# Designed miniproteins, single chains, continued (2): the designs that were tried, part 2

Each design is a single chain, and the fold is of that chain. pLDDT is the mean over its residues in the fold that is shown.

## One batch from the design tools (miniprotein)

Design m4037
Fold by ESMFold2-Fast:
Structure m4037 (fold): chain A 80 residues (1-80)
Amino acid sequence: MVEEEMEFLSTLSPEEVVEWLGLQVERLKDAKAPEEVVKEMEKLYREAEEAYKAGDEEALMEVARRALELLEELNKKSEE
């Protein structure tokens, strides 16, 4: 659930949240996810790096939430 994952991410440093997003990009590529999903995750990763550089932890966590929602959507669509 997105809320449980957000609780976990809130225990990480901002740098570790950015690293987590980079890991999600790598995992999606390894799993042969649709190109549009990989590109959206790469976009979220870039937005997270910018939020981290700006010191905007609220924006960083919002990007992380959007990434979790993208992963949840991908998992739900696997049965059509």
Scores: mean pLDDT 79

Design m4038
Fold by ESMFold2-Fast:
Structure m4038 (fold): chain A 76 residues (1-76)
Amino acid sequence: SAMEAARRAARAELERFVDEQIEKLKKYIDENPNLPRSQLLELKTEFLEEVARRAREHGLPPEIVQRAAKKIDELL
């Protein structure tokens, strides 16, 4: 169905966004090794809020947000 195809496309786009943002964040952390924990937590919060917003906008299941949270926690 068109709705199913749109949901698959939205999920794929969000998964690409997550991977791209994780890579950018990793590079930023590598270039800034003395970042305070408070700044890292702020970056994590902003990232997860954006992922959750996009997932909600497209009716995607919470598992995408949970996966994004796991990826950023493994990075930090």
Scores: mean pLDDT 84

Design m4039
Fold by ESMFold2-Fast:
Structure m4039 (fold): chain A 58 residues (1-58)
Amino acid sequence: MLEEIEKAYEELKEAIKNKDADKALEYAIKLRNLAYENGLEDLLEKYGKELTELGLSV
C-alpha cells in the first residue's frame, strides 16, 4: 500500500512538471483517497507542503 501511495505521488509530480492540470488533479485525488483509506493523513500533510512548492494546493 505504501508503494502505491509513493507511485501516485511520483505520477502527480510528473503531471505538475508537465503542466498537465487535469492529470495533476486526478493524481492528487487518488493520493488523498489512498491516504484516507490507510489512515496515513500525516503523509498528506508532508506531501501537501511539497505540492504547494510545486504550485498545487491539496
Scores: mean pLDDT 70

Design m4040
Fold by ESMFold2-Fast:
Structure m4040 (fold): chain A 70 residues (1-70)
Amino acid sequence: SDADTATIKANADQMLDAGRKAAAVSRAEGQRALNGAKIFLRSLKRNNYPQEAIDYVEEVVAELEELVAA
């Protein structure tokens, strides 16, 4: 539903903000945040959530991967 997609996007935005803060503390903390985002993404795919929500979280995972790689 549109409400579920909006909630997932809001959660993903919070995960990205938290992940940026974690990466600023250490690479290990950034990696933990990235792993959490990947688990969330897998859960969305497993439970057949809307593709728009999945695509949004995939972009968050990609941003966190770049932050941890830097």
Scores: mean pLDDT 88

Design m4041
Fold by ESMFold2-Fast:
Structure m4041 (fold): chain A 92 residues (1-92)
Amino acid sequence: MEEKKKKLLEAADHFRRASEALRQGNIEEAREHVLRGLKLLDEAKDAVSPEVERSFIAAQIEVAGATAGYISPERAAQVLDEAAKKLEEEAK
């Protein structure tokens, strides 16, 4: 695996963990994983398509809304799962 593709897979794993934390009601743990995933994506940003980038923006908005209580954690978790799936596809 190229080092950039490895970072995309690591970011996907963090978004998967954030999704699971949201479903368990662990909002702080989910936020921590999202931040780690976003940092990895910033380091590999030239390896992601605009479609994948838009998915991360959507995921960040949904997690912020869930943290503020305006969006359900399940909805935010689903958006994170979709973002992770797109990263996994981009890395292959």
Scores: mean pLDDT 76

Design m4042
Fold by ESMFold2-Fast:
Structure m4042 (fold): chain A 71 residues (1-71)
Amino acid sequence: PVKKASAEEQEELVREAERLREEAERLGASPLVIEAAEEAIRAARAGDLLEAEIHISLARMGIAVVKIEKA
């Protein structure tokens, strides 16, 4: 099977990164977490799926820490 950077894959990553950015802003996460989500959006829009996934992972980790602190 040939893996391709499709418009569908890009849109999915952009949507995930935008969701993470919104969640980070709502939670009052640090600027580094918000930047990670913004960089993920940028990378996904550029078609750099691997870079986008790395930044999404960083944003998810930062959001998880904030949620634990609020629990």
Scores: mean pLDDT 79

Design m4043
Fold by ESMFold2-Fast:
Structure m4043 (fold): chain A 74 residues (1-74)
Amino acid sequence: MKLSEEEFEVEVYLAFGEIYRAIGNYYKSQGKLDEAKAAYEQAIKWYEKALEIDPTNEEARRNLEDARKQLKEL
């Protein structure tokens, strides 16, 4: 299997989104809501970048929606 440059970029952006979402969840669990908000906002930006390259990526779309909900629930 071979990843194209665009496929690789999408995977990297999804990984950054997942990392920042995990950081947001961690700060939320610690009661650090301002830091959690900043982390979720970063996760959203990375998922949006993934969708800019591949608008049909269902994982990016679902994770973006989840991160937006988590941000609104703070």
Scores: mean pLDDT 84

Design m4044
Fold by ESMFold2-Fast:
Structure m4044 (fold): chain A 76 residues (1-76)
Amino acid sequence: SLVEKAREYMKEGVEAYEKGDYTRAAELFQKAGDLYEKAGDRVLAAQAYLNASIFYEKAGDKEKAEEFRKRAEELD
């Protein structure tokens, strides 16, 4: 299911973060958010996009950080 695949991306994002790969973590959390949103799970989509925003900011990508912060806010 979309939710199961999103959960897999969330797990991979945490693994990337634990390895210090902020860019990969952000991309994986973004993919999870996209799948949760397609599944209609706005709460989990917002959480995933907030994680993507945090890690894009840590990676120095301020534009993507702001983009996903706003997308998470829209789902609240």
Scores: mean pLDDT 90

Design m4045
Fold by ESMFold2-Fast:
Structure m4045 (fold): chain A 64 residues (1-64)
Amino acid sequence: MDEVLQKVVGLVSKGIEAADKGNLEEARKHFEEAVKLLEEAGLTEGAEAVRRHGDRVIAEAEAK
């Protein structure tokens, strides 16, 4: 099992939870960490996908 992907999934989940609680700065930190891990692993397309997902989650939370 790819340990990087497991960590990324955990960070994305934490980012979503933080955004749901209105903690947008915490949400950004978690999504940024996930993107960093994917970039370090050479998964550039995955990193861009997570960045776009995080941007949408934060924008939706900001709009509520």
Scores: mean pLDDT 81

Design m4046
Fold by ESMFold2-Fast:
Structure m4046 (fold): chain A 62 residues (1-62)
Amino acid sequence: SAELEELRKRIEAAKSEAEGVQIVADFMQRHPHIKKEEVIEVIKKADAPQSIKDAAIEFVEA
């Protein structure tokens, strides 16, 4: 979806773990109908440092 593609682009632009977490937190608040599993899959596919991806996934799974 267009929303998940925007999430991917934002994660790829993130410069820190804190920024990555903030991006997914904001995304989930704006799109509560999107399943956690779909958010996690998008983060895994993002071309971003593993530390940023891991922090974002941990937040989603909490």
Scores: mean pLDDT 86

Design m4047
Fold by ESMFold2-Fast:
Structure m4047 (fold): chain A 75 residues (1-75)
Amino acid sequence: KEAEEYRKKGHQYYLDGNYEQAAEWFEKAADIYEKEGKLDQAALSYRMASAAYRLAGNQEKAEEFQKKADELRAK
């Protein structure tokens, strides 16, 4: 499953301390989940991307993906 595979890649980069790459893979996973209508998984993956971007020092993208996650979990 594409989104799950991308989440595994993100998790692996996160464990390696490569937060920018981790965020990119979590973002790709979230995009696929969103297109599949799996909004809870998409929101969680966007939150993971946001956290990883924040750790990478990319505050702009961290805020962008936090907002996307919040929008998907809200009405």
Scores: mean pLDDT 83

Design m4049
Fold by ESMFold2-Fast:
Structure m4049 (fold): chain A 65 residues (1-65)
Amino acid sequence: MAQEAIELLRKSIELLKEGKFEEAKKTLAKALELWDKAAEAGEVTDEDIDEIIRLLKELAKIIAE
């Protein structure tokens, strides 16, 4: 689940770069839901958290543009 959430976050960032804002919003919401489920199941590692932080910094850079 954590890796699936990370994949959807990457996809959301790509959709934002393409200007597909509605699809990006839907994909991001699903990524957050899967991340919450992974955290509840104890499937989130420190490496997964580091990757999410890296992707969130990338997302913030795109939005700040």
Scores: mean pLDDT 80

Design m4050
Fold by ESMFold2-Fast:
Structure m4050 (fold): chain A 68 residues (1-68)
Amino acid sequence: VTPEEEERARRLGRELARALVDYQKDPSKGPEYLAKAAEVAAFARAGSPELRDILAREIMREVNREME
């Protein structure tokens, strides 16, 4: 895993968490959330287990932060 790949995983995780929170607050944001979820899913399928772990941890961190 390169630092560039790791940073991309963290960025995608944060972007997905934001899209989910936006969708929960505004149902019209559904298409944006689905598009980001598809992008993140594609990255996860192509990525290593380490990148998937980084991605998952970042998503959980941001979602938990928004739910506090």
Scores: mean pLDDT 80

Design m4051
Fold by ESMFold2-Fast:
Structure m4051 (fold): chain A 82 residues (1-82)
Amino acid sequence: MKKLEENIEILKSLLEGSALDFIENHGIDELVDIMLEVAKYLGDEETVKKLEDFKNNGSKFTGEDLKEILERIYKEVEKKEA
């Protein structure tokens, strides 16, 4: 299991222009798992539920939807650590 801090650093890297490249190399499930871990850390139950619905119930996200959630998570992490 990757540590929370490692997952946050991965999300920061992805926001610097590599989210789609990460999905191509590691798959969408790994990205969703990383986002879930960080969303749980933030207490963002709404985002957690959306990501769990994607993973378990076949809810479909586009690459743009994933990028928007990823940017939101990153901004909330920055606020919490500031």
Scores: mean pLDDT 68

Design m4052
Fold by ESMFold2-Fast:
Structure m4052 (fold): chain A 73 residues (1-73)
Amino acid sequence: SELERLAKEAIERAKKLIEETKEPSFDNLVRLYAEAIHLAVLLKTGPESLRPEIEKVLDEVIKKANEMEKKLS
């Protein structure tokens, strides 16, 4: 299905984004929050088989965004 394809792409994109966003910056913070929104929508609407993986990477993205926001504040 289209949602399954989008979910798989989003999981891989999120994993790469976490690795790429090493330095705290507003641009990196925006990238992390934008991906978190995408993952949150897919968690609600996507296939049950991928929900554990989506939830795991969403939690990692949110944690990193919160830590980065704290450093920028």
Scores: mean pLDDT 86

Design m4053
Fold by ESMFold2-Fast:
Structure m4053 (fold): chain A 99 residues (1-99)
Amino acid sequence: SELEKRLEAEFDRAEAAGLSRRQIMLHLFATAFDELARRKGITRWQDLSLEEARELLDEAFELVRKVLEKRGYKITPEDEAALRAFGDQLLAELEAARA
């Protein structure tokens, strides 16, 4: 996909800039989430439903996994837990903003 190719280019830039493995992973995850939201025309992230936010986070996670695996970076259970925790934090903030 075009988004996958864009994330591959962003990975290469982040690695060339000397970002750590964890920094690269979080940067790609945030970039994927932002691009997916932008493509849906979302102007205020607080206006996302919890279902929409979960779908975008899951899609972002799978795209990041594919890009990292293609670059020879295996996502460990600890890496998955960290990315899921980041996503859960965003969902909690969204829920609090709508309460």
Scores: mean pLDDT 80

Design m4054
Fold by ESMFold2-Fast:
Structure m4054 (fold): chain A 74 residues (1-74)
Amino acid sequence: LKELYEKLRKEAVEQIEKAAKDGASFKTLEALAKHYAARLKTELINAGASQEEADRIAKEFYEELVKKARELVK
């Protein structure tokens, strides 16, 4: 689970930073954050996490990615 989280976090951060560098709007970066959060939730559930645990972790992950996206566009 930890390796899965770290892999997706690194991938999501790299993609958001690349999109921001390429001039993507905040809405586009927010959509990327939503996509990676949904993917993390699905993979956590498939790995045996409860729906409540997966929802909580995915929500926190999404919020951190959105915060980073805001910092990158200003």
Scores: mean pLDDT 82

Design m4055
Fold by ESMFold2-Fast:
Structure m4055 (fold): chain A 60 residues (1-60)
Amino acid sequence: SDSLIRDLLVRDLGLSEAVAERVVELIRAGKIEGAAELLVRHAGMSREKALRTAEELSKL
């Protein structure tokens, strides 16, 4: 569910709507590393945590 991923990114991780939408697009395109890069930059995650989070979100 794209709305579930977007809601989690905005409410739980504090991303802007625009960044959250881009993360959703990258995840749906199978670009997990690209999604993780945005999580590193905008959510302050380590690369390892960002990759794990992007992979988990891809299963939703």
Scores: mean pLDDT 86

Design m4056
Fold by ESMFold2-Fast:
Structure m4056 (fold): chain A 69 residues (1-69)
Amino acid sequence: ADTLILEASRALQAGDYEKAVELAEKAIKEDPNNPQAWGLLAIAYEKLGDKEKAEEYRKKMRELASNPL
């Protein structure tokens, strides 16, 4: 069930970064250990100009991608 991840990616490609944040946050609520969801959230915040949040979420994505618990 990667629908939320796919829709968040589509929102990013369409330039709808706020929608991408909402979809990625929903994906994280469904599965907080999914590194893809954290990665999409990081990209969305980077595009919105929030570099600090983007870096924090990218760090979370790296930790989960290295050893998904």
Scores: mean pLDDT 80

Design m4057
Fold by ESMFold2-Fast:
Structure m4057 (fold): chain A 56 residues (1-56)
Amino acid sequence: AAAEAAAYGLSVRQFKAARAALSGQTTAAEAGRALGVSPAAVNRAVERLRAAGFRL
């Protein structure tokens, strides 16, 4: 959700893509294409979530 994404300093699209990649449902590249986010931005979002201790 927008509030969750903002808490990690991410856009809603970056947050959704990072969660999909972290869940193993898809790759960063696939999540990025589906949500209009570059794979590099998805990878940075994943690293931000991991650094913040985010868990699914």
Scores: mean pLDDT 77

Design m4058
Fold by ESMFold2-Fast:
Structure m4058 (fold): chain A 113 residues (1-113)
Amino acid sequence: MSQEEAEEIIEKAKELVKEKYNTDEEISLYVTTERKPDDPEDVVGHFVAKSETIDERIPIYKKDFELIAKDFGVKSIEDLLPEQMPYLIALGAMKLAGEDMNFKSVEELKEKL
């Protein structure tokens, strides 16, 4: 997987968030694995979207992550390579935007962006 492909996925994820909030602000997207005390057992991380007016944090469930993990052969979010992390960020952005999450592979996720 190329750095160019990773950058394209991040750019599409940012545009999806901008469209959802009708904003041209600079968006920062990332994933954190830090747990909140009341997080359900099946929460493996959180997707975060930040700008001047946006501060959204949504849970990534084990089921959500497994759609990415199987295609990359990893067992945890921390095992994702820098070029693989954009796909989990894109999944989080799609979930935030209220997009249909019925995809079976990383390729199908990429096609929906």
Scores: mean pLDDT 80

Design m4060
Fold by ESMFold2-Fast:
Structure m4060 (fold): chain A 98 residues (1-98)
Amino acid sequence: KEEIKKRIEKLEEMLDLVNEAIQAVENGDYETALEKVDELLRLAKEMGLPQGLIDNLEETRRLIENAGSEQARLDVLFNLGTISLYLAVLLVVEKKEL
């Protein structure tokens, strides 16, 4: 149960990082957005989160590096929103396991 509490804390940290990445993208601060996505990738790999989520984060990182168009910006925001929803659902599941 202590392990579940630590997972909850990490998931809450990841949700904060996603929100910070979204805000950075909305402000055109792609350097900060990239830093936040890199932190998310590190945490996702550390926690052993599903490969599909890791793949989505890696694609989001690639889109940020190539964010020279409005379409790329929209794709980044869509992916970050999807990641946020997944983490929020996982957090609810983990809290029920307490």
Scores: mean pLDDT 84

Design m4061
Fold by ESMFold2-Fast:
Structure m4061 (fold): chain A 119 residues (1-119)
Amino acid sequence: MVRVVESGGGTFAEGGSVTLSAKVSGADLSKSSVAWIREAPGGGGVGVAGLSASGKKTSYAPEVAGRATISADFAANTAYLELRDLRPEDTAVYYALVGSTTSGISLAFGEGAQVTVVA
């Protein structure tokens, strides 16, 4: 069973930075895709960043392009999202989605990390 535990949330100042982590168990991140999504208050989930299996390709939503970095530590089986130059619009619950194709298509995510940005 794949488990994801997101951490690193909290309250941050506008113009600051946050690094979120997602510890994964039950799946090998070197063989899995990772995507970070966020759900704003009263809104639906939207994609923020993606990392392909093997970590060779990254993608970013236009709203965070140039100020976000997605990465993974395969030895620690942990994915990261760094978000810089924080804006009030970045206030959301952030989820790491882990996709594996090794035993069929499976997706896992945790309870999320709340990020609050204050002006």
Scores: mean pLDDT 80

Design m4062
Fold by ESMFold2-Fast:
Structure m4062 (fold): chain A 89 residues (1-89)
Amino acid sequence: MKEEQAKKLVEKGAYYLNQGNYDKAIEYGEEAKKLAEGNGKLQALALIVIGNAYYAKGNKKKAAEYYREAAKLDPSLREDLEEAARLVE
């Protein structure tokens, strides 16, 4: 139940990110991260949305921090997220 709600919030965050509304993308991403507590893969997706929004806002250091946090939570995305973090710094 909470994981399904978190997934919907990740989808809303990604939607607003694609529309250029980065503040709403961060808001929904933070809510998704909280609801996804205990589900590392879903928390990683929320962190990626937040990181992408900060990158789009020009906060490259904060984007890299979120990508590295996501890499720790989802080992299947670790290599790609660590690379993304290095490239945006």
Scores: mean pLDDT 88

Design m4063
Fold by ESMFold2-Fast:
Structure m4063 (fold): chain A 101 residues (1-101)
Amino acid sequence: SESELLAVLARRMAEWLRSILKNLDLPEEARELLEKAAELLEEAAKLAEEGKLEKAKELVKKAIELIKEAAEILKKSKDPELKEAGEELLEAAEELEKFLE
């Protein structure tokens, strides 16, 4: 179902964000944005599993906005690894956004 698929996508995105937060030395602003996005995605997955699809979509949309803001910060970095992470985050956020439409 759409709810089950959204739960899987939100959980996978949250896990990836948690991995980025653990493995990369992020600027403080980008770190705070991605931590909040991961928390929203984790809550969205729980809501989707409970069949609360519209509430889950709302939290995913908020997380996407935060991820895009963090991606813009990282893309301006002099560190090639952070710049690439920013590009990958933007692509993932745009793919997730298309799923919600």
Scores: mean pLDDT 90

Design m4064
Fold by ESMFold2-Fast:
Structure m4064 (fold): chain A 59 residues (1-59)
Amino acid sequence: SALIDKLNQFYKELDEDAFLVHAAILLKEANLSLEEKKAIIDQLDAPESVKERLIELVS
């Protein structure tokens, strides 16, 4: 998925706080359901702690 690839790139290039802000904005702008957002976040190449923080921000 182009969105997953972009989010993985953000995690590699940005610090954690900047990643969380940009990722949350992208996921909100994508007009996805909460379950679809969670499914995308689960597929990210990031630590579980980062995924949990991102889920909290998009819920």
Scores: mean pLDDT 86

Design m4065
Fold by ESMFold2-Fast:
Structure m4065 (fold): chain A 67 residues (1-67)
Amino acid sequence: ADALVAEGAAALSAGDYAAAARAFEAALALAPDDAVAQALLSIALAGLGDDARAAAYAARAAALEAA
């Protein structure tokens, strides 16, 4: 999961939101409670213009961080 999060973060830094979203989705398939992956997927989805899904993942990340 950590390697996929790092790969997604690199893609996000390069502006490749589609590759970033794919990497973070793969990370969440292995570790669905990864707040960092959920927060970064939220950013990638917002970059793609999917604000509704971005908001949903941001809310999940915030809930995990608050716990």
Scores: mean pLDDT 79

Design m4066
Fold by ESMFold2-Fast:
Structure m4066 (fold): chain A 65 residues (1-65)
Amino acid sequence: MEELLKEAREAIDAGDLDRAEQLINKMYEEAQKLANEGKSDEAKKVIAEINELRQRLEQRRAALA
């Protein structure tokens, strides 16, 4: 998870929005696995990080348009 977070942030900062979306999708898969394992609190933390990354992604997309 920490690796995916780091790579997603770096992709957004670099303007590689397609890669950032792919990494965010990987994070959704990990959140789903955590939820399936009964780790609801950990899954919620991942979802919060995804929401923050999504907001940053939208801001970068607007800046590059």
Scores: mean pLDDT 83

Design m4067
Fold by ESMFold2-Fast:
Structure m4067 (fold): chain A 93 residues (1-93)
Amino acid sequence: LDEKIKEELKKLAEKKGIKVTDEQIDKMVELGREIADKLLEALKKELLRAIDEALERGEISEEEARELKARIEAGDPAALDEGLRIFAELSRR
């Protein structure tokens, strides 16, 4: 698992021309393992914020936002995936 994640991260950094050390990659993987639950909680908070921002921009309805937020809090994988899509689109700005 860790080796595969490290390989993908190195490949991604190379494609984007980002200077990333092996030490930084190792630290990211270690943090992911040791604080997986905390990272998931932090991710949920960021996704909820992204959904609120999308709602303010009129990109989703109030009803869709409410339903999606509830599903994200419940840990629904499909809702987490949709939340990540919205987050990525807003972050691309």
Scores: mean pLDDT 74

Design m4068
Fold by ESMFold2-Fast:
Structure m4068 (fold): chain A 110 residues (1-110)
Amino acid sequence: EPVLVQPPSVSGLLGGSVTIPATGIPEIFETEPVSWFRQKPGEAMELLIYNNSTRAPGVRSRYSGSVSGTTAYLTISNLQKEDEATYYAASLYKGKTIFGSGTKLTVLEE
């Protein structure tokens, strides 16, 4: 199955911003929207963004999604320590859910 390719890790400064890309084949982006999920250690996956750019209920405005060409982007502004998690893009391919390779976010305080 194809995957959405993400960098394995990203870091950003506390109060700064970070953008996480997920790159896939054109067929994924032509017909199906991208969603974004967060997974913290010991917790279930939490939906953040669906339909490319729509925030899930209860998700803070500092999270945003976009798509350009064959890449989906999750942008997190005003980084907080609570944002440390693994982030996964997800979409559909031939009727099946596919996930990104995952990106671990570290928030730096120095």
Scores: mean pLDDT 83

Design m4069
Fold by ESMFold2-Fast:
Parts: structure tokens; C-alpha cells; sequence
Structure m4069 (fold): chain A 74 residues (1-74)
């Protein structure tokens, strides 16, 4: 949903991701949820994208975990 995409975007911005990267990752993550991917799969996808973008492992893991929990509660 659009609401899920916005919440993911906000979590990514708080983690220090650029607005452009946060929009792209949030859109892709929300699409994966709509395609029926599990919260753990989406969390892993987000973590890998954040690490590739150069985020420190601690920040990438925290943001990915928060997004996984958000998806499970949806």
C-alpha cells in the first residue's frame, strides 16, 4: 500500500539514506510485499541495498529490522 511505502521511506530517511535512494528502496520494498514476499525476505533486500549504498552495518541492520517488523504488523 502507499501507506507502507511512506513508512518505509521515513525509516530510511531516519537511518541517513538520501531522499532519492530512500524513495527508490521504499518503492521496491513495497512492491515486494505486494508480490507476496515474506517480511524476512524484504528485510534482507533492504539490508543488502543499504550496505551496497555504503551505510554502516549497524545502521543498515537496524533499518532493515524496523522495516521487517513494520511489514509483519501490516
Amino acid sequence: TEELEKKIYEILLEAGVSEEDAREIAKEAARLVQEGKLATEVSQFVRDKLLAAGLPERLANRAATEIGVLIQKS
Scores: mean pLDDT 85

Design m4070
Fold by ESMFold2-Fast:
Structure m4070 (fold): chain A 67 residues (1-67)
Amino acid sequence: MEMDEEKVIEAEVEALLKDGVKLEEIDKEIKELEELLKKAKDEEVKEKIKEKIKYYEEIKKRVEERL
């Protein structure tokens, strides 16, 4: 568990921009996580998936702002 969530988000955004941003891939990851959340019955798993969805949504937002 990293205490620097902002640092990880910034690193992901920079990596995507450096390689050429693919919003389709981020969108696909969010969609897959939403399907996983829909099928998950375990509360711990649901919470982890929700955190990941929020994380990718924030990355997508920052990437979109730079496009």
Scores: mean pLDDT 74

Design m4071
Fold by ESMFold2-Fast:
Structure m4071 (fold): chain A 56 residues (1-56)
Amino acid sequence: SEEERQRIVDELAENIVKDPRKATEIVLELKKKGYSVDEIQELIDEARRRAAERLA
C-alpha cells in the first residue's frame, strides 16, 4: 500500500544518516519480503532525498 511505502521511506530516511546499520537491516528485511533490487533502490533514493530536506 502507499501508506506502507511511505512508512518504509520515512523509517529509512530517519536511519540512513543516524544509524546506517539499522538502515541496512531494513533493506535486508525488504529483500526477504520479496522487494526487487530496483524497488529497494527507489525507496533508498526517496529516503535520501527526504533526509536531505530534513537537514536543510
Scores: mean pLDDT 81

Design m4072
Fold by ESMFold2-Fast:
Structure m4072 (fold): chain A 60 residues (1-60)
Amino acid sequence: SKEELLETARELMEKAGNSEEEIKEAIEKLKTLSEEELREVVEAGVDRMKENGVEAPEPK
């Protein structure tokens, strides 16, 4: 489950437009957190994604 949360956190950061370097640094930090703390971070990321609403290009 902790590994799943880390993967979700990475996906959220990629969708939010973070650079690969920022994602790598964040993931290394997140690895030191408890599963509960990591879940809180992921939940905050999901909330931010919902607020920003990333638009997909190429509507044709």
Scores: mean pLDDT 69

